# Designed miniproteins, single chains, continued (4): the designs that were tried, part 94

Each design is a single chain, and the fold is of that chain. pLDDT is the mean over its residues in the fold that is shown.

## One batch from the design tools (miniprotein)

Design m15474
Fold by ESMFold2-Fast:
Structure m15474 (fold): chain A 70 residues (1-70)
Amino acid sequence: MEELRKELEEARARVEKLEADLKQNPTSKDILKELAEAYAREALLSYQLGRHDEADRWAKKGQEYYEKAK
């Protein structure tokens, strides 16, 4: 469980960085795609930690960004 928690912290940090990058470049498809992947990873890790409600929220955000990146 220690490794999983550290990976979740890393995933959260990546989401924060990409959200900041997106605010500076709102139309960047590359950033939108990376943000979708980052949210999907955070959702998976949250689900594995038993945080199902949070996992569902992050998965939804990931899907939204993925659709915007197409």
Scores: mean pLDDT 82

Design m15475
Fold by ESMFold2-Fast:
Structure m15475 (fold): chain A 69 residues (1-69)
Amino acid sequence: MNLEQAQKDSEWGTPAAREALEKLGEEPKTEEERHERNALMTKAATEAIEEARRRELERLLGRPPEPPL
């Protein structure tokens, strides 16, 4: 188990990373499962980046962006 890498991924604070870790609890049996996990991790990373950018914008603006009415 890549616990160390998964723990670093959890630093992004995404629920997807947590679910991926739980699904990773069992060694990937097939190459298909490995591919799916990689895709899930990539998606989680992309979402984490977007959330980090949103948080940076909030810090820059001093308030959360208001949704367009």
Scores: mean pLDDT 61

Design m15476
Fold by ESMFold2-Fast:
Structure m15476 (fold): chain A 62 residues (1-62)
Amino acid sequence: SAEERNKLAALGYIYAAEGDLEKGTEYMAKAGGEELGRKAAEAVLAGDWETASRYAREAALA
């Protein structure tokens, strides 16, 4: 559901912001599936937290 995706995306963002890259990516992938998870992982590897946060927001809106 959209509500569940919102929760997963928010958790992914929080974990990534706290420096837990693996957990952040895992929750973003659960929220948006494999495509958003891949993009989030790429952003995390690049150190681009703004882009990673954007993908989490996109997952929440899907």
Scores: mean pLDDT 69

Design m15477
Fold by ESMFold2-Fast:
Structure m15477 (fold): chain A 99 residues (1-99)
Amino acid sequence: SMKKEKLEKIAKEIEELIKKGKYEEAIELAKEALKEDPNNALAWYKLGEALYKQGKLEEAREAYEKALELDPNNKRARGNLARVEAELLMRRLSEIVFG
């Protein structure tokens, strides 16, 4: 469908920005895509990747959770969510032990 092709094109554009290290631009493009279609699972997934690259772990978790709510079969999003959850847990444990 034309809609699916448009969603995949936007996801590829976001991915190219991430590959270039343009994380802020990738986040802005993903957010604009999500204003037009909040059910774009690929855009949520790519938003999570860009947020993770910026160290925004809580926001990255929320974006990956949304991506999986919309597309439960996204194995990469599931793996990335598990990694973010582990990093957030380690940060919390570090604050308890060393804070």
Scores: mean pLDDT 86

Design m15478
Fold by ESMFold2-Fast:
Structure m15478 (fold): chain A 121 residues (1-121)
Amino acid sequence: MEEKEDRIYLLGAENASLMQQLGLEDVHDLISEANKLLKKDLEKAIELFREALDRLVAALRPRVPDERLAALREAFKRYLEAREKVLNTPNPSQEQLEEYRDATLEYYETLNAVLREALAA
């Protein structure tokens, strides 16, 4: 396995645990529901992802600086854009798959840092 894929897997598990510790299970559930809709109803999936991000930012805003929350929104936006490119392409190129992996890693790392900061506050 590639080192970046292992890192994403570990960060995903840690972020889920941190969200649970912060009482953000509803946000995690919205993300899970949106993921189920990606190939069935892309528009609704995007709406659920936006709702999840807005709820997440609202919950974290009292404990985390605005600059960190802005970075999280930007990383999430890049993650969604890279994923949409892959999902809308029948045969994604290696470059598109690498862009999606790198965007996923950046989003997961940014989320992890923000969640840890919120939990420490």
Scores: mean pLDDT 82

Design m15479
Fold by ESMFold2-Fast:
Structure m15479 (fold): chain A 55 residues (1-55)
Amino acid sequence: KSEEEIRKNLEAAIEYAEATGDTVVLRLALHEAEKIGFEELAKRAREVLERLEAA
């Protein structure tokens, strides 16, 4: 499904940002997840962002 494809791409972007510490990619993924309404992904992106910015 189109939504499943977008969700998969956002999950990959969040994983990439977590692995590399790329907060710019992470903020973009968070914004996109919030716009589409993927609340679970938005929450995960916020949690990763908080961890990276606390380091």
Scores: mean pLDDT 80

Design m15480
Fold by ESMFold2-Fast:
Structure m15480 (fold): chain A 75 residues (1-75)
Amino acid sequence: DPEELRKKADEAEKKGDYKTAGDYYYQSGVLYLERGEFEKAAEYFRKAAQYYTKAGDIDKANEYVKLAEEARKRA
């Protein structure tokens, strides 16, 4: 359930656990991608990238930006 994962991401963000927030946003993106909701998938991969940037993991952030662009091309 992407909405449940979003709530978990919000909780992690409030604790300053940006990596865990990014992980939940990434999982939401994957679920939207599986549903064919490409705009939503791109949005959530973008959020995952943003939180990995805040966590200092720039390499993973760049990977998730690429996933967002790939999902957006399918939209």
Scores: mean pLDDT 84

Design m15481
Fold by ESMFold2-Fast:
Structure m15481 (fold): chain A 125 residues (1-125)
Amino acid sequence: MSLEEQLEEFNKIFNTNLKLEYSDSSVDSLDFETKTITLGKNSSEASFMYLIGQYLFYLATNGKYRLPSREMLEAEPGILKRVPGFDTLPPEAQELIEGLLELDPSKRMSWEEFLNHPYVQSVIS
């Protein structure tokens, strides 16, 4: 499945309209105002899954709380559970978002693991 097809399925599951763009930059980004994921020249599925995790955190917290920076997440494992908007989420939603925001791309939740996650399956059903 292409990243474009993965994003279409994500948009369907969570009733949203994220757009995918590519850039010659080495930087991946997510613009919440334009709902645009921009993948840089060195991007991978793991990069895409991390951006999806950022967007799910945004949706789950109603945009009230900022996601800790990558540097903060690296310095303090478990910092997400200290965000007031995150700590009130169902445990399955917390596990989904934490798996997507895994800092090690080799350990990060894959698209197949995402689709098979209990929280995602409960939304699809």
Scores: mean pLDDT 81

Design m15482
Fold by ESMFold2-Fast:
Structure m15482 (fold): chain A 60 residues (1-60)
Amino acid sequence: SMEERKRKAAEEALVLMKQGNYEKAAQILKDAGLTPEEAVEYLRELGASLEEIIKVLKAM
């Protein structure tokens, strides 16, 4: 489903964010069709910190 695709993209993006690769993480989120608001929601559910979320949003 589209929702499952978005969730998997957020999971992959979080791995890249933990590696400091926010540009690639942002690209994966955009390619999967997540809005910034959807990215915040999924990343919060996955346990991303506010600092990590702000950094990836700046790269989107």
Scores: mean pLDDT 87

Design m15483
Fold by ESMFold2-Fast:
Structure m15483 (fold): chain A 82 residues (1-82)
Amino acid sequence: MSEEEILARAREVAERETAGIADPAARARAVEAILNVAREMIALGASEEEVLRVAERAGRLIAERGGDREAISAALIEAMTP
């Protein structure tokens, strides 16, 4: 699958998992941050399955923790850690 197709699927996952974030600006920041991490993972040779798993986990953690900038950063680090 192309990088473009993987990123489109990662966006769908990120948007679905962050649907509970009431502030549209916070939700948009979360989705963008997840997609930036997805692009870096693809550049490092990660599979589609790995990218989508991290996007799902990060989105879920961000939605659970309220979606502020610090929570987004912490959730992404946690989602990428084994």
Scores: mean pLDDT 82

Design m15484
Fold by ESMFold2-Fast:
Formats: structure tokens, sequence, C-alpha cells
Structure m15484 (fold): chain A 72 residues (1-72)
């Protein structure tokens, strides 16, 4: 379940996943602004979350969006 996956995450990763659930999708810049984190920090966590299958990356034009793999 999403809740089980969220419980396995660090506090920063959990905050990123919760923000993605609220927004449906977001860019690194949007998440950085929303969470008060640097873009480099957000990007690093998103790469790890993508490697674990928790989030997916989608390119729309020149913009890269991230969303939770099991979105509602």
Amino acid sequence: SLAERVLALSPRERAIVEELVRKGRATVSELAKALGLSPATVSRHLRRLEARGVVVRERVGRTTYYSVNENP
C-alpha cells in the first residue's frame, strides 16, 4: 500500500511523496519551493525514489514532472 511505502521512507522522502500526492505531479523546482529545500536535495531524493519505483518521471515538452507511481 502507499501508506506502507510511506512508512519505509525518510522524513524528507515522505514530505516529497505527500506533496506529489497533493499536486498529482510536480517539477523539482516546484517541490523545492513548496518544501523549503534546495533543488539539488529534491533531485537527489527523487532519483532514489524513482530507482525504488515509488515515483515516476514524465517529460512534457521541455519540462520534467514527477508523480507517485500509484496515483489515484
Scores: mean pLDDT 82

Design m15485
Fold by ESMFold2-Fast:
Structure m15485 (fold): chain A 66 residues (1-66)
Amino acid sequence: MEQLKKEIDEELKKVSAELTARIRAFDAEHPGDETDEEVSRFIGDVLREIGDALDKAIKKLKEAEK
């Protein structure tokens, strides 16, 4: 159980680092001239990646219960 929690925590930290890097990359590419459409698309992509990471964490938790 404890090792599984560590794996999930590490995966969430990795996703957080990737999100930070992506935000910085977006800011570097769009220094205040981004459109609402571009911002909405970026947010949508970020939310999907978070959702995928959570799905993987939930699947690991379910597998540990079996």
Scores: mean pLDDT 71

Design m15486
Fold by ESMFold2-Fast:
Structure m15486 (fold): chain A 69 residues (1-69)
Amino acid sequence: SALEEAKENARKAAEAETQTQLLVGLAEAVRLARESGDEELLRALEEALRTAQVDLERAKELAREAAEL
């Protein structure tokens, strides 16, 4: 399901070794969360994606938290 795929992509983003991997993973997770209709997950992932522009470690924490919703 799109919800399960969004959470899996968020989990992978949390383990990203590069900023590019983090951004790509979060962008895909946001897209899938939007398709799932889960507004809480979407908001959490959009916050993580915005944060990834300025704080990679915090964005990875937010991605991990989103995956656990």
Scores: mean pLDDT 86

Design m15487
Fold by ESMFold2-Fast:
Structure m15487 (fold): chain A 51 residues (1-51)
Amino acid sequence: MEEEIKKIREETLKRYERLAKSGDMRARFAYAVERGELDKLIKELEEKAKK
């Protein structure tokens, strides 16, 4: 489940990155937020693996 969510978030992040590079300030903010959420998800998965 978390792996599927991670994949979806990565696709969304890629889209926002493209828009941010084109100068969309709103997309830059969305990219930063989505990147932070993805980083948190990765950390949670690592913690679960460590038990």
Scores: mean pLDDT 74

Design m15489
Fold by ESMFold2-Fast:
Structure m15489 (fold): chain A 51 residues (1-51)
Amino acid sequence: GPAEARRRAIKLAKEKGYDYMIARMIGEAAELLVEQGYSVEEAVELALKGE
């Protein structure tokens, strides 16, 4: 669900060296993408790419 996408995106962004504020924004983008109909995996990937 959206909360899982947010959590995964934040974790991956932090592992890639993004600061916490940027990681949170990436997590929110992934959450919104799941609400738009993307899968958790697709939403996390798109949020990390910035589109």
Scores: mean pLDDT 82

Design m15490
Fold by ESMFold2-Fast:
Structure m15490 (fold): chain A 64 residues (1-64)
Amino acid sequence: MSSAPPELRDELIRAAAEVIAAAVEVAILRRQPPSPENEAALAEAEARLDEAQARLDALMAEIA
């Protein structure tokens, strides 16, 4: 059992929160009427979600 130090746990929680926030943004934008602005915002939100998930995966690997 890997006991993560408090600072690493806080970083992991923050990374997980960023994934959740990005996923919520994507979900909201997908529910909005299509527009060029919403399309650009959705592309940005999806890229941000991918980056957040990659960061979370890397942090999770450190505590394994």
Scores: mean pLDDT 81

Design m15491
Fold by ESMFold2-Fast:
Structure m15491 (fold): chain A 74 residues (1-74)
Amino acid sequence: MSKEAATLYTQGMFLLIAGKTEYSLGDLETARRLYEAAIEKLTEALKLAPAEEQPAIQKALEEAKENLKEVEEA
């Protein structure tokens, strides 16, 4: 993975974890914003990542999108 793709993936994963934490604490507005930011970073990481790394990034991106949908339905 390029340093740029690795950095974006790490940022996306951190934002996803932070969003899950805020959701668990009942801060739906902060959770929504963190999930949206995670989706943005993971989408950019996916564009830059080699094929071998893409499945892990896609899985994280799908999780972020599912969590965002859960917040929007709450």
Scores: mean pLDDT 84

Design m15492
Fold by ESMFold2-Fast:
Structure m15492 (fold): chain A 82 residues (1-82)
Amino acid sequence: STAEKLAKKLEEAIKEGKKLLEDEKASKEELMKKLMEIGALILGAVTYMLYTELSEEERERLEKLLEEANKVMLELQERILA
C-alpha cells in the first residue's frame, strides 16, 4: 500500500539521519541532502494522511514516524546552522 511505502521510506530516512548525526565528520552538504529528503517525506506523508482514509493502525504508525522524523529534521537543522 502507499501507506506502507511511505512508512518504510520514513523509517529508512530517520535511520540514515540518526546515523549522520552520530558522525562528527559528516559534511554540511550530506546533512542538508538528508534534511531535504526528510522534509519532502514529511510533506508527502502529512498530505497523504489529510486526503486518505487510513486504518487506525496505519494512522498511528505514520503519526509516530512523523514525530520521530520531525525530531531528526530539527537536530539536522541545528547541526547545519552550528
Scores: mean pLDDT 88

Design m15493
Fold by ESMFold2-Fast:
Structure m15493 (fold): chain A 71 residues (1-71)
Amino acid sequence: MEEKVKELLEKGRQALADGDYETAVKYFEEALKLDPNNAEAWALLGVAYFHLGDEEKANEYFAKADEIVAA
């Protein structure tokens, strides 16, 4: 489980580096299906949506990541 989450996060980060924000969203969403309390995945999903121009969703997902690390 953890290994699969790590793999999905690495693929998502690679997609972000390549400018493929839609693909990055897909990988981070899959990671969150496996581990919904993964703060890193929520933060990276926020980064992807920020680059897609959806600042409202980006801020929502950043807030979710902050909640998880504060808990």
Scores: mean pLDDT 84

Design m15494
Fold by ESMFold2-Fast:
Structure m15494 (fold): chain A 76 residues (1-76)
Amino acid sequence: SSMGEEEFVSLVLARIEERRALTPAERAALRALLRRVFGQFDVNGDGVLTGDELAEALEALSKPNVLDALVRGARR
């Protein structure tokens, strides 16, 4: 019930790529953005998301408007 930064980034990227194709450049930029998002939810800075933190982060990122904003950020 805990997830590290790279596992979190890979999971979210896989979910985005199920819904839309990404270029290698967009994928790299999204990895950087998702690592920043991970840090925002990792309130205690231990390098893992646990239970409630993980659920909150995944729920926030499941919203279409949030995914669209992340992809738009990666293109700039």
Scores: mean pLDDT 73

Design m15495
Fold by ESMFold2-Fast:
Structure m15495 (fold): chain A 91 residues (1-91)
Amino acid sequence: SDIEAAVRGMNAATGSPEEVLAALRDEDPTVRAMTLIFARLIGRPEHIPALEEALDDPDPEVRQGAATALVEIARYHGDEERAAWAEKRLA
């Protein structure tokens, strides 16, 4: 269910980088998408490597979420080069 996917995504995004990476490799694209929404809202820079992997996700919604999260987190932390790079992935 969407609620279950949201809970799983939120739990991963409040956890370790390893937990975010595991959630972004979940079989359910809804879990992956929800993880990106919460990672974006929480904005922890240690999650950036996992978000960069999600840019190559087979699901276009997940790829868009990853790029959006990277842009917002990078800008919040003053990394304009990474933000500009991530925006090029939004298509």
Scores: mean pLDDT 81

Design m15496
Fold by ESMFold2-Fast:
Structure m15496 (fold): chain A 83 residues (1-83)
Amino acid sequence: MSPEEAERYAEGTRRLAEEEAAVASEEDLEEARRALEEARELAARGSRTAAIYEAQLRLWLAMHAGDEAAAEAAYEEIRRLLE
């Protein structure tokens, strides 16, 4: 994937994460945390797809928490993984 394509995809993911985080229920948060654990496990075993999904989940959770630093870190990781 080109740097431009990676940036476009990461930006689209960030927009969706902001929108979804604004309407997230506690059930959605619990499901996301469980999915995050599963994605981390698969990413640790070498799954690039799981690493991207893990970063997307971290972005979404950080947006919901209002943690700008964590959101920025997750966004940067998504960009790196897609390049």
Scores: mean pLDDT 77

Design m15497
Fold by ESMFold2-Fast:
Structure m15497 (fold): chain A 89 residues (1-89)
Amino acid sequence: VKELADKAIELAEEAIKKAEEALKLAKEKGGSKEDIEKARKIIREAEELIKEAEELKKDENADITRAIGLVLRAIGLILDAEKLIEKLK
């Protein structure tokens, strides 16, 4: 279960990095400032959830299923941000 949480966090971090790179490209291509700012806020919310999940994982008495739940929520936010970024292209 802990190994699953570790892999999920790793995948979410990779997805965040990819979304940030896509957002930067969209900004360089002259995408809407409002939509870029909205996508950035969503990505930031996902980053905060991943940080909270990492902190829970370090607590040996914490419920690891809560950490997994936070990662799944972060992935959902990243997918929403990706859809918004795709509309900017």
Scores: mean pLDDT 78

Design m15498
Fold by ESMFold2-Fast:
Structure m15498 (fold): chain A 98 residues (1-98)
Amino acid sequence: MVFQAKPLTPEELENLLQQLEEAVEKLKKEGIEDPITLAQYYLLLYERARREGDREAQEEALEKLRELLPKVRELAEKYNSPVIRQIIEEIERALEER
């Protein structure tokens, strides 16, 4: 899932984080690497950390997004997906915002 055009409420943010965390754990149990789901998860962690003013959590999320960005770009080229392109745009925006 990607960010909605309108800002997420705190409850919506926590619900999406829980869903993505469950998805990430399921993929780990199945032995599947999914950089797209991981990128969405870390984008939401960054948003939460930004709202809470937690600079350490923001930097940790940004580091993970930097690590994932090349893999996400490779998948965007392979699958030509608008959803993957949107995730790349959100990662690049987060990295430029500080």
Scores: mean pLDDT 78

Design m15499
Fold by ESMFold2-Fast:
Structure m15499 (fold): chain A 66 residues (1-66)
Amino acid sequence: MKYSAEELREIAEEMERRARELEEEAERLFKEAGDDKKLIQKAAQLYAAAGILLAGAEFERELAEK
């Protein structure tokens, strides 16, 4: 299986967009959570997921440049 450079960039852009959505949701939950430990934990989980997606997007972009 081989993706074109354009396809790899599209995959990276989708991952980056989803990561931004997760970071925005996490930030909103942190602001609204106050002392709610479950909301704080959910926000932390969303930040972790966003980080993984950003790492994946970087990898796909590197492949597109080769």
Scores: mean pLDDT 80

Design m15500
Fold by ESMFold2-Fast:
Structure m15500 (fold): chain A 96 residues (1-96)
Amino acid sequence: LSEELEKEINRAIVDIALATASVALKNRGETEAAKLLEEGRDKVIQALDEGNYDEAIKTLEELRKKVREVASPEMAADIDRILDTVLKLIEEEKEK
């Protein structure tokens, strides 16, 4: 794959993962956590579009902390795993 296509695919994976997590939280009545993920998703995608990987990483780490404060422990643990996966993907892109 070209580097440009790889970046587009990674962006789509990040976007879909965060959107899916938000919908899952909303369906479980975790409305405040879902809103945090929607707002965080917008900021992360904007940062990625700007090539600002440091801002994307910072936003995801702040989002992880905020979700832990408002979500149930079970949902917070599931979201932590999703955010960790997304963080690793962005960190790998930053290295290229």
Scores: mean pLDDT 84

Design m15501
Fold by ESMFold2-Fast:
Structure m15501 (fold): chain A 74 residues (1-74)
Amino acid sequence: SLRFPLLEAGEAGDAEAARAAAEAAAQYMSNQGFPPVSIVQLLRREAAELAAAGLDAAAEAVRTVADSIAQKAA
């Protein structure tokens, strides 16, 4: 599950671990044939869930990864 590594990183306050987990998940989804729009949508949803849980640093890291993918896909 993508959410489990992100929650672990968020609870530890480790934005770098959250970014790495989001990048790894995006790469995995890309390798499975998911279009960039779907990857961005999923990552933004996970960032919103992290923010709702009060894990703001992890949410920001995941959002940054999603925004980077969106910019490259545009």
Scores: mean pLDDT 80

Design m15502
Fold by ESMFold2-Fast:
Structure m15502 (fold): chain A 72 residues (1-72)
Amino acid sequence: SEELLKRLQEFSDEVGKLANEYVRKFLEEGKKEKARKAADIIEELIENSDVTDEEKMKKLIEEAKKKLEEIE
């Protein structure tokens, strides 16, 4: 199924982007606790992922992005 492969690729790309923008950036800044929180959010996104449910995936990604932006 080409649609499933496309969704898997798009999800993989989004996860990689979030890991670079938040986890890697916090680690480079020496903010280990913030990096841990960002990694936990991304891990939860991966654990709860279901790329066959477009609506659920959209909401999970939106929620993860919001949580990442709100890291103090």
Scores: mean pLDDT 86

Design m15503
Fold by ESMFold2-Fast:
Structure m15503 (fold): chain A 79 residues (1-79)
Amino acid sequence: MEELKKKIEEFKKKTIDSYIKRYGDLEAWYEAARRAEEEGITDPEKLRQLYREIRDEVINKLKEKIQKAFDEYLKKLAE
C-alpha cells in the first residue's frame, strides 16, 4: 500500500511539472487575452504587459487546479 501511494505521488508531481513546462505559457496568454477582452484592451503592448504581470499567478492557479483534480481522483479510489 505505502509503495503504491509513493508511486502515485511521484507520478502526480511529474505530470504537473511536465504539464506546466509544456502549457504554462499558453494558459497564461489565454488568461491575459481573456482579461484584456473584458477590460477592452486593444493595445498589443498593454496585452504583453498584462501577460508578464499575471503569468506567475496563472501558473500557480493551474498547478493548484491539477493538484486538486488528482486529489479528488485519489479520494474516490480510497472510498
Scores: mean pLDDT 78

Design m15504
Fold by ESMFold2-Fast:
Structure m15504 (fold): chain A 92 residues (1-92)
Amino acid sequence: AERAKEALENLKKAIEAGDFDKAVQYAIELTRIFNRDPLAAAPYAAQAARLLVEYERKTGNFDVDLAAAFVLMSLGIAKAIDPEVRARVEAA
């Protein structure tokens, strides 16, 4: 889970800096971490998905759709296959 937390922190900093290329990179990395360890990474992936959606709403011109889609797709798959992952995503 440490890498998921670090990827989320890096994603947040990239978004705050307006560096969308790095934001996409960190979102993809977090998605990869989540796919490898869904239970440990679920709360961080859920936070990342919400952060990306909120950023798009606030800026109106920030293109993170690919990164958001990757995170949301991974969350959707995990929720379908593991009730523990579903519970952690919903709690986050």
Scores: mean pLDDT 70

Design m15505
Fold by ESMFold2-Fast:
Structure m15505 (fold): chain A 68 residues (1-68)
Amino acid sequence: LEEELKKIEEEFKKIEELIREAEKKTEEYIKNNELSEAEIELLRGVIEGMRDMLRGIKNIIEERIKKK
């Protein structure tokens, strides 16, 4: 049980690092391009949406492992 949760945490940590890298690249793209405020908000919203989805999936998986 504990080992399974640890493996899941490690995999999610790797995905979080990929999202963080995507965020950095997105901010660099915003900085280097003349984008509208709406476009900037949309791009940042996509990154935040990815984090929210990951958090939701992680919670579901962890709950399922803990109950079995």
Scores: mean pLDDT 78

Design m15506
Fold by ESMFold2-Fast:
Structure m15506 (fold): chain A 99 residues (1-99)
Amino acid sequence: AGVALAAALLALAAGRLAVRSAKTREELAKGIAAALLGIGGIFLAELAAKTGDKEKAVEAAREALAAGELALEAARDPLARALAAAAIALARAALALFA
C-alpha cells in the first residue's frame, strides 16, 4: 500500500509540474489527466490501507502508473520528467508485489 501511495503522490506532483510547463493544449490536457489520476490513486491507496483490500491497492498502483505515463508524455521540465519516471518505477514495483 505504501509504495502505491508514494507512486500516486509523485505522479500528482509530475502532472502539476507538466501543467505549469505546458505549451500545447495536448500537453495541458495530459498534465491535468495525470494530476486527476494521481489524486484517484492516492484515494484508492488510502482506502486499501484502511480496509486491507488488495484489489484497491492494485487499482491504486494502476492509476499511479497511468498518471506517471501521462505526466511523462506531457512533461517538458526535467524535474517533472524525473518525478514521472519515479512514479512509473514505484507503480510497477507495487504491481509486481501482487503478481
Scores: mean pLDDT 85

Design m15507
Fold by ESMFold2-Fast:
Structure m15507 (fold): chain A 75 residues (1-75)
Amino acid sequence: MEEEIKEIEKRLEELEKREAELEAKLAQATAAGNEEEKAKLIKELMDIGVEKVELAVKLTVLKKEKEKEEEEKKL
């Protein structure tokens, strides 16, 4: 469980780095008026957003399970 939480947190960090890279490219594409590149980058950002939400939900479930397990160990 702890290892799974760490793996998800690491994946979220990687996705945040990728998101920042794509946002920087989107700003450049917007400034250049490159609508094709802008549309492509928006789609990639949306895909990352979906994965981040899915991982955040899974992380919340795992953290709740860990909290219950820690409560049981204290008894």
Scores: mean pLDDT 80

Design m15508
Fold by ESMFold2-Fast:
Structure m15508 (fold): chain A 63 residues (1-63)
Amino acid sequence: VEELYKRALEAIRAGDFDAAVQAVTELAKLPGKEANEAISRVLGEARRRYGDEAALRLGKPLL
């Protein structure tokens, strides 16, 4: 979880949404609330930096 969370944040900070989507998708495959909390934090960071559209793009594979 920690490694994927770190990768997702770095991808968002770099503007690499393809890498961020991949990391979020991998987090979604992991069981437990820790992975769900990591996903929520990543989506929140994307929304804060790039707006709601970026958060929706990252969350689309989870819908």
Scores: mean pLDDT 74

Design m15509
Fold by ESMFold2-Fast:
Structure m15509 (fold): chain A 49 residues (1-49)
Amino acid sequence: ALERLEREIERIEKLITEGKYSDGAKQRLNFLRETLERIRRGEAALAAA
């Protein structure tokens, strides 16, 4: 759950840093960051995601 989200965010962030990201990657990053904030807020949400 959390570890999976962190890995995916880091991967996309690296792509953006290298200037190789796509529109899909940007959308994905934004979605994942919102998910992380939800986890921060409750830490119980997305435990099974």
Scores: mean pLDDT 68

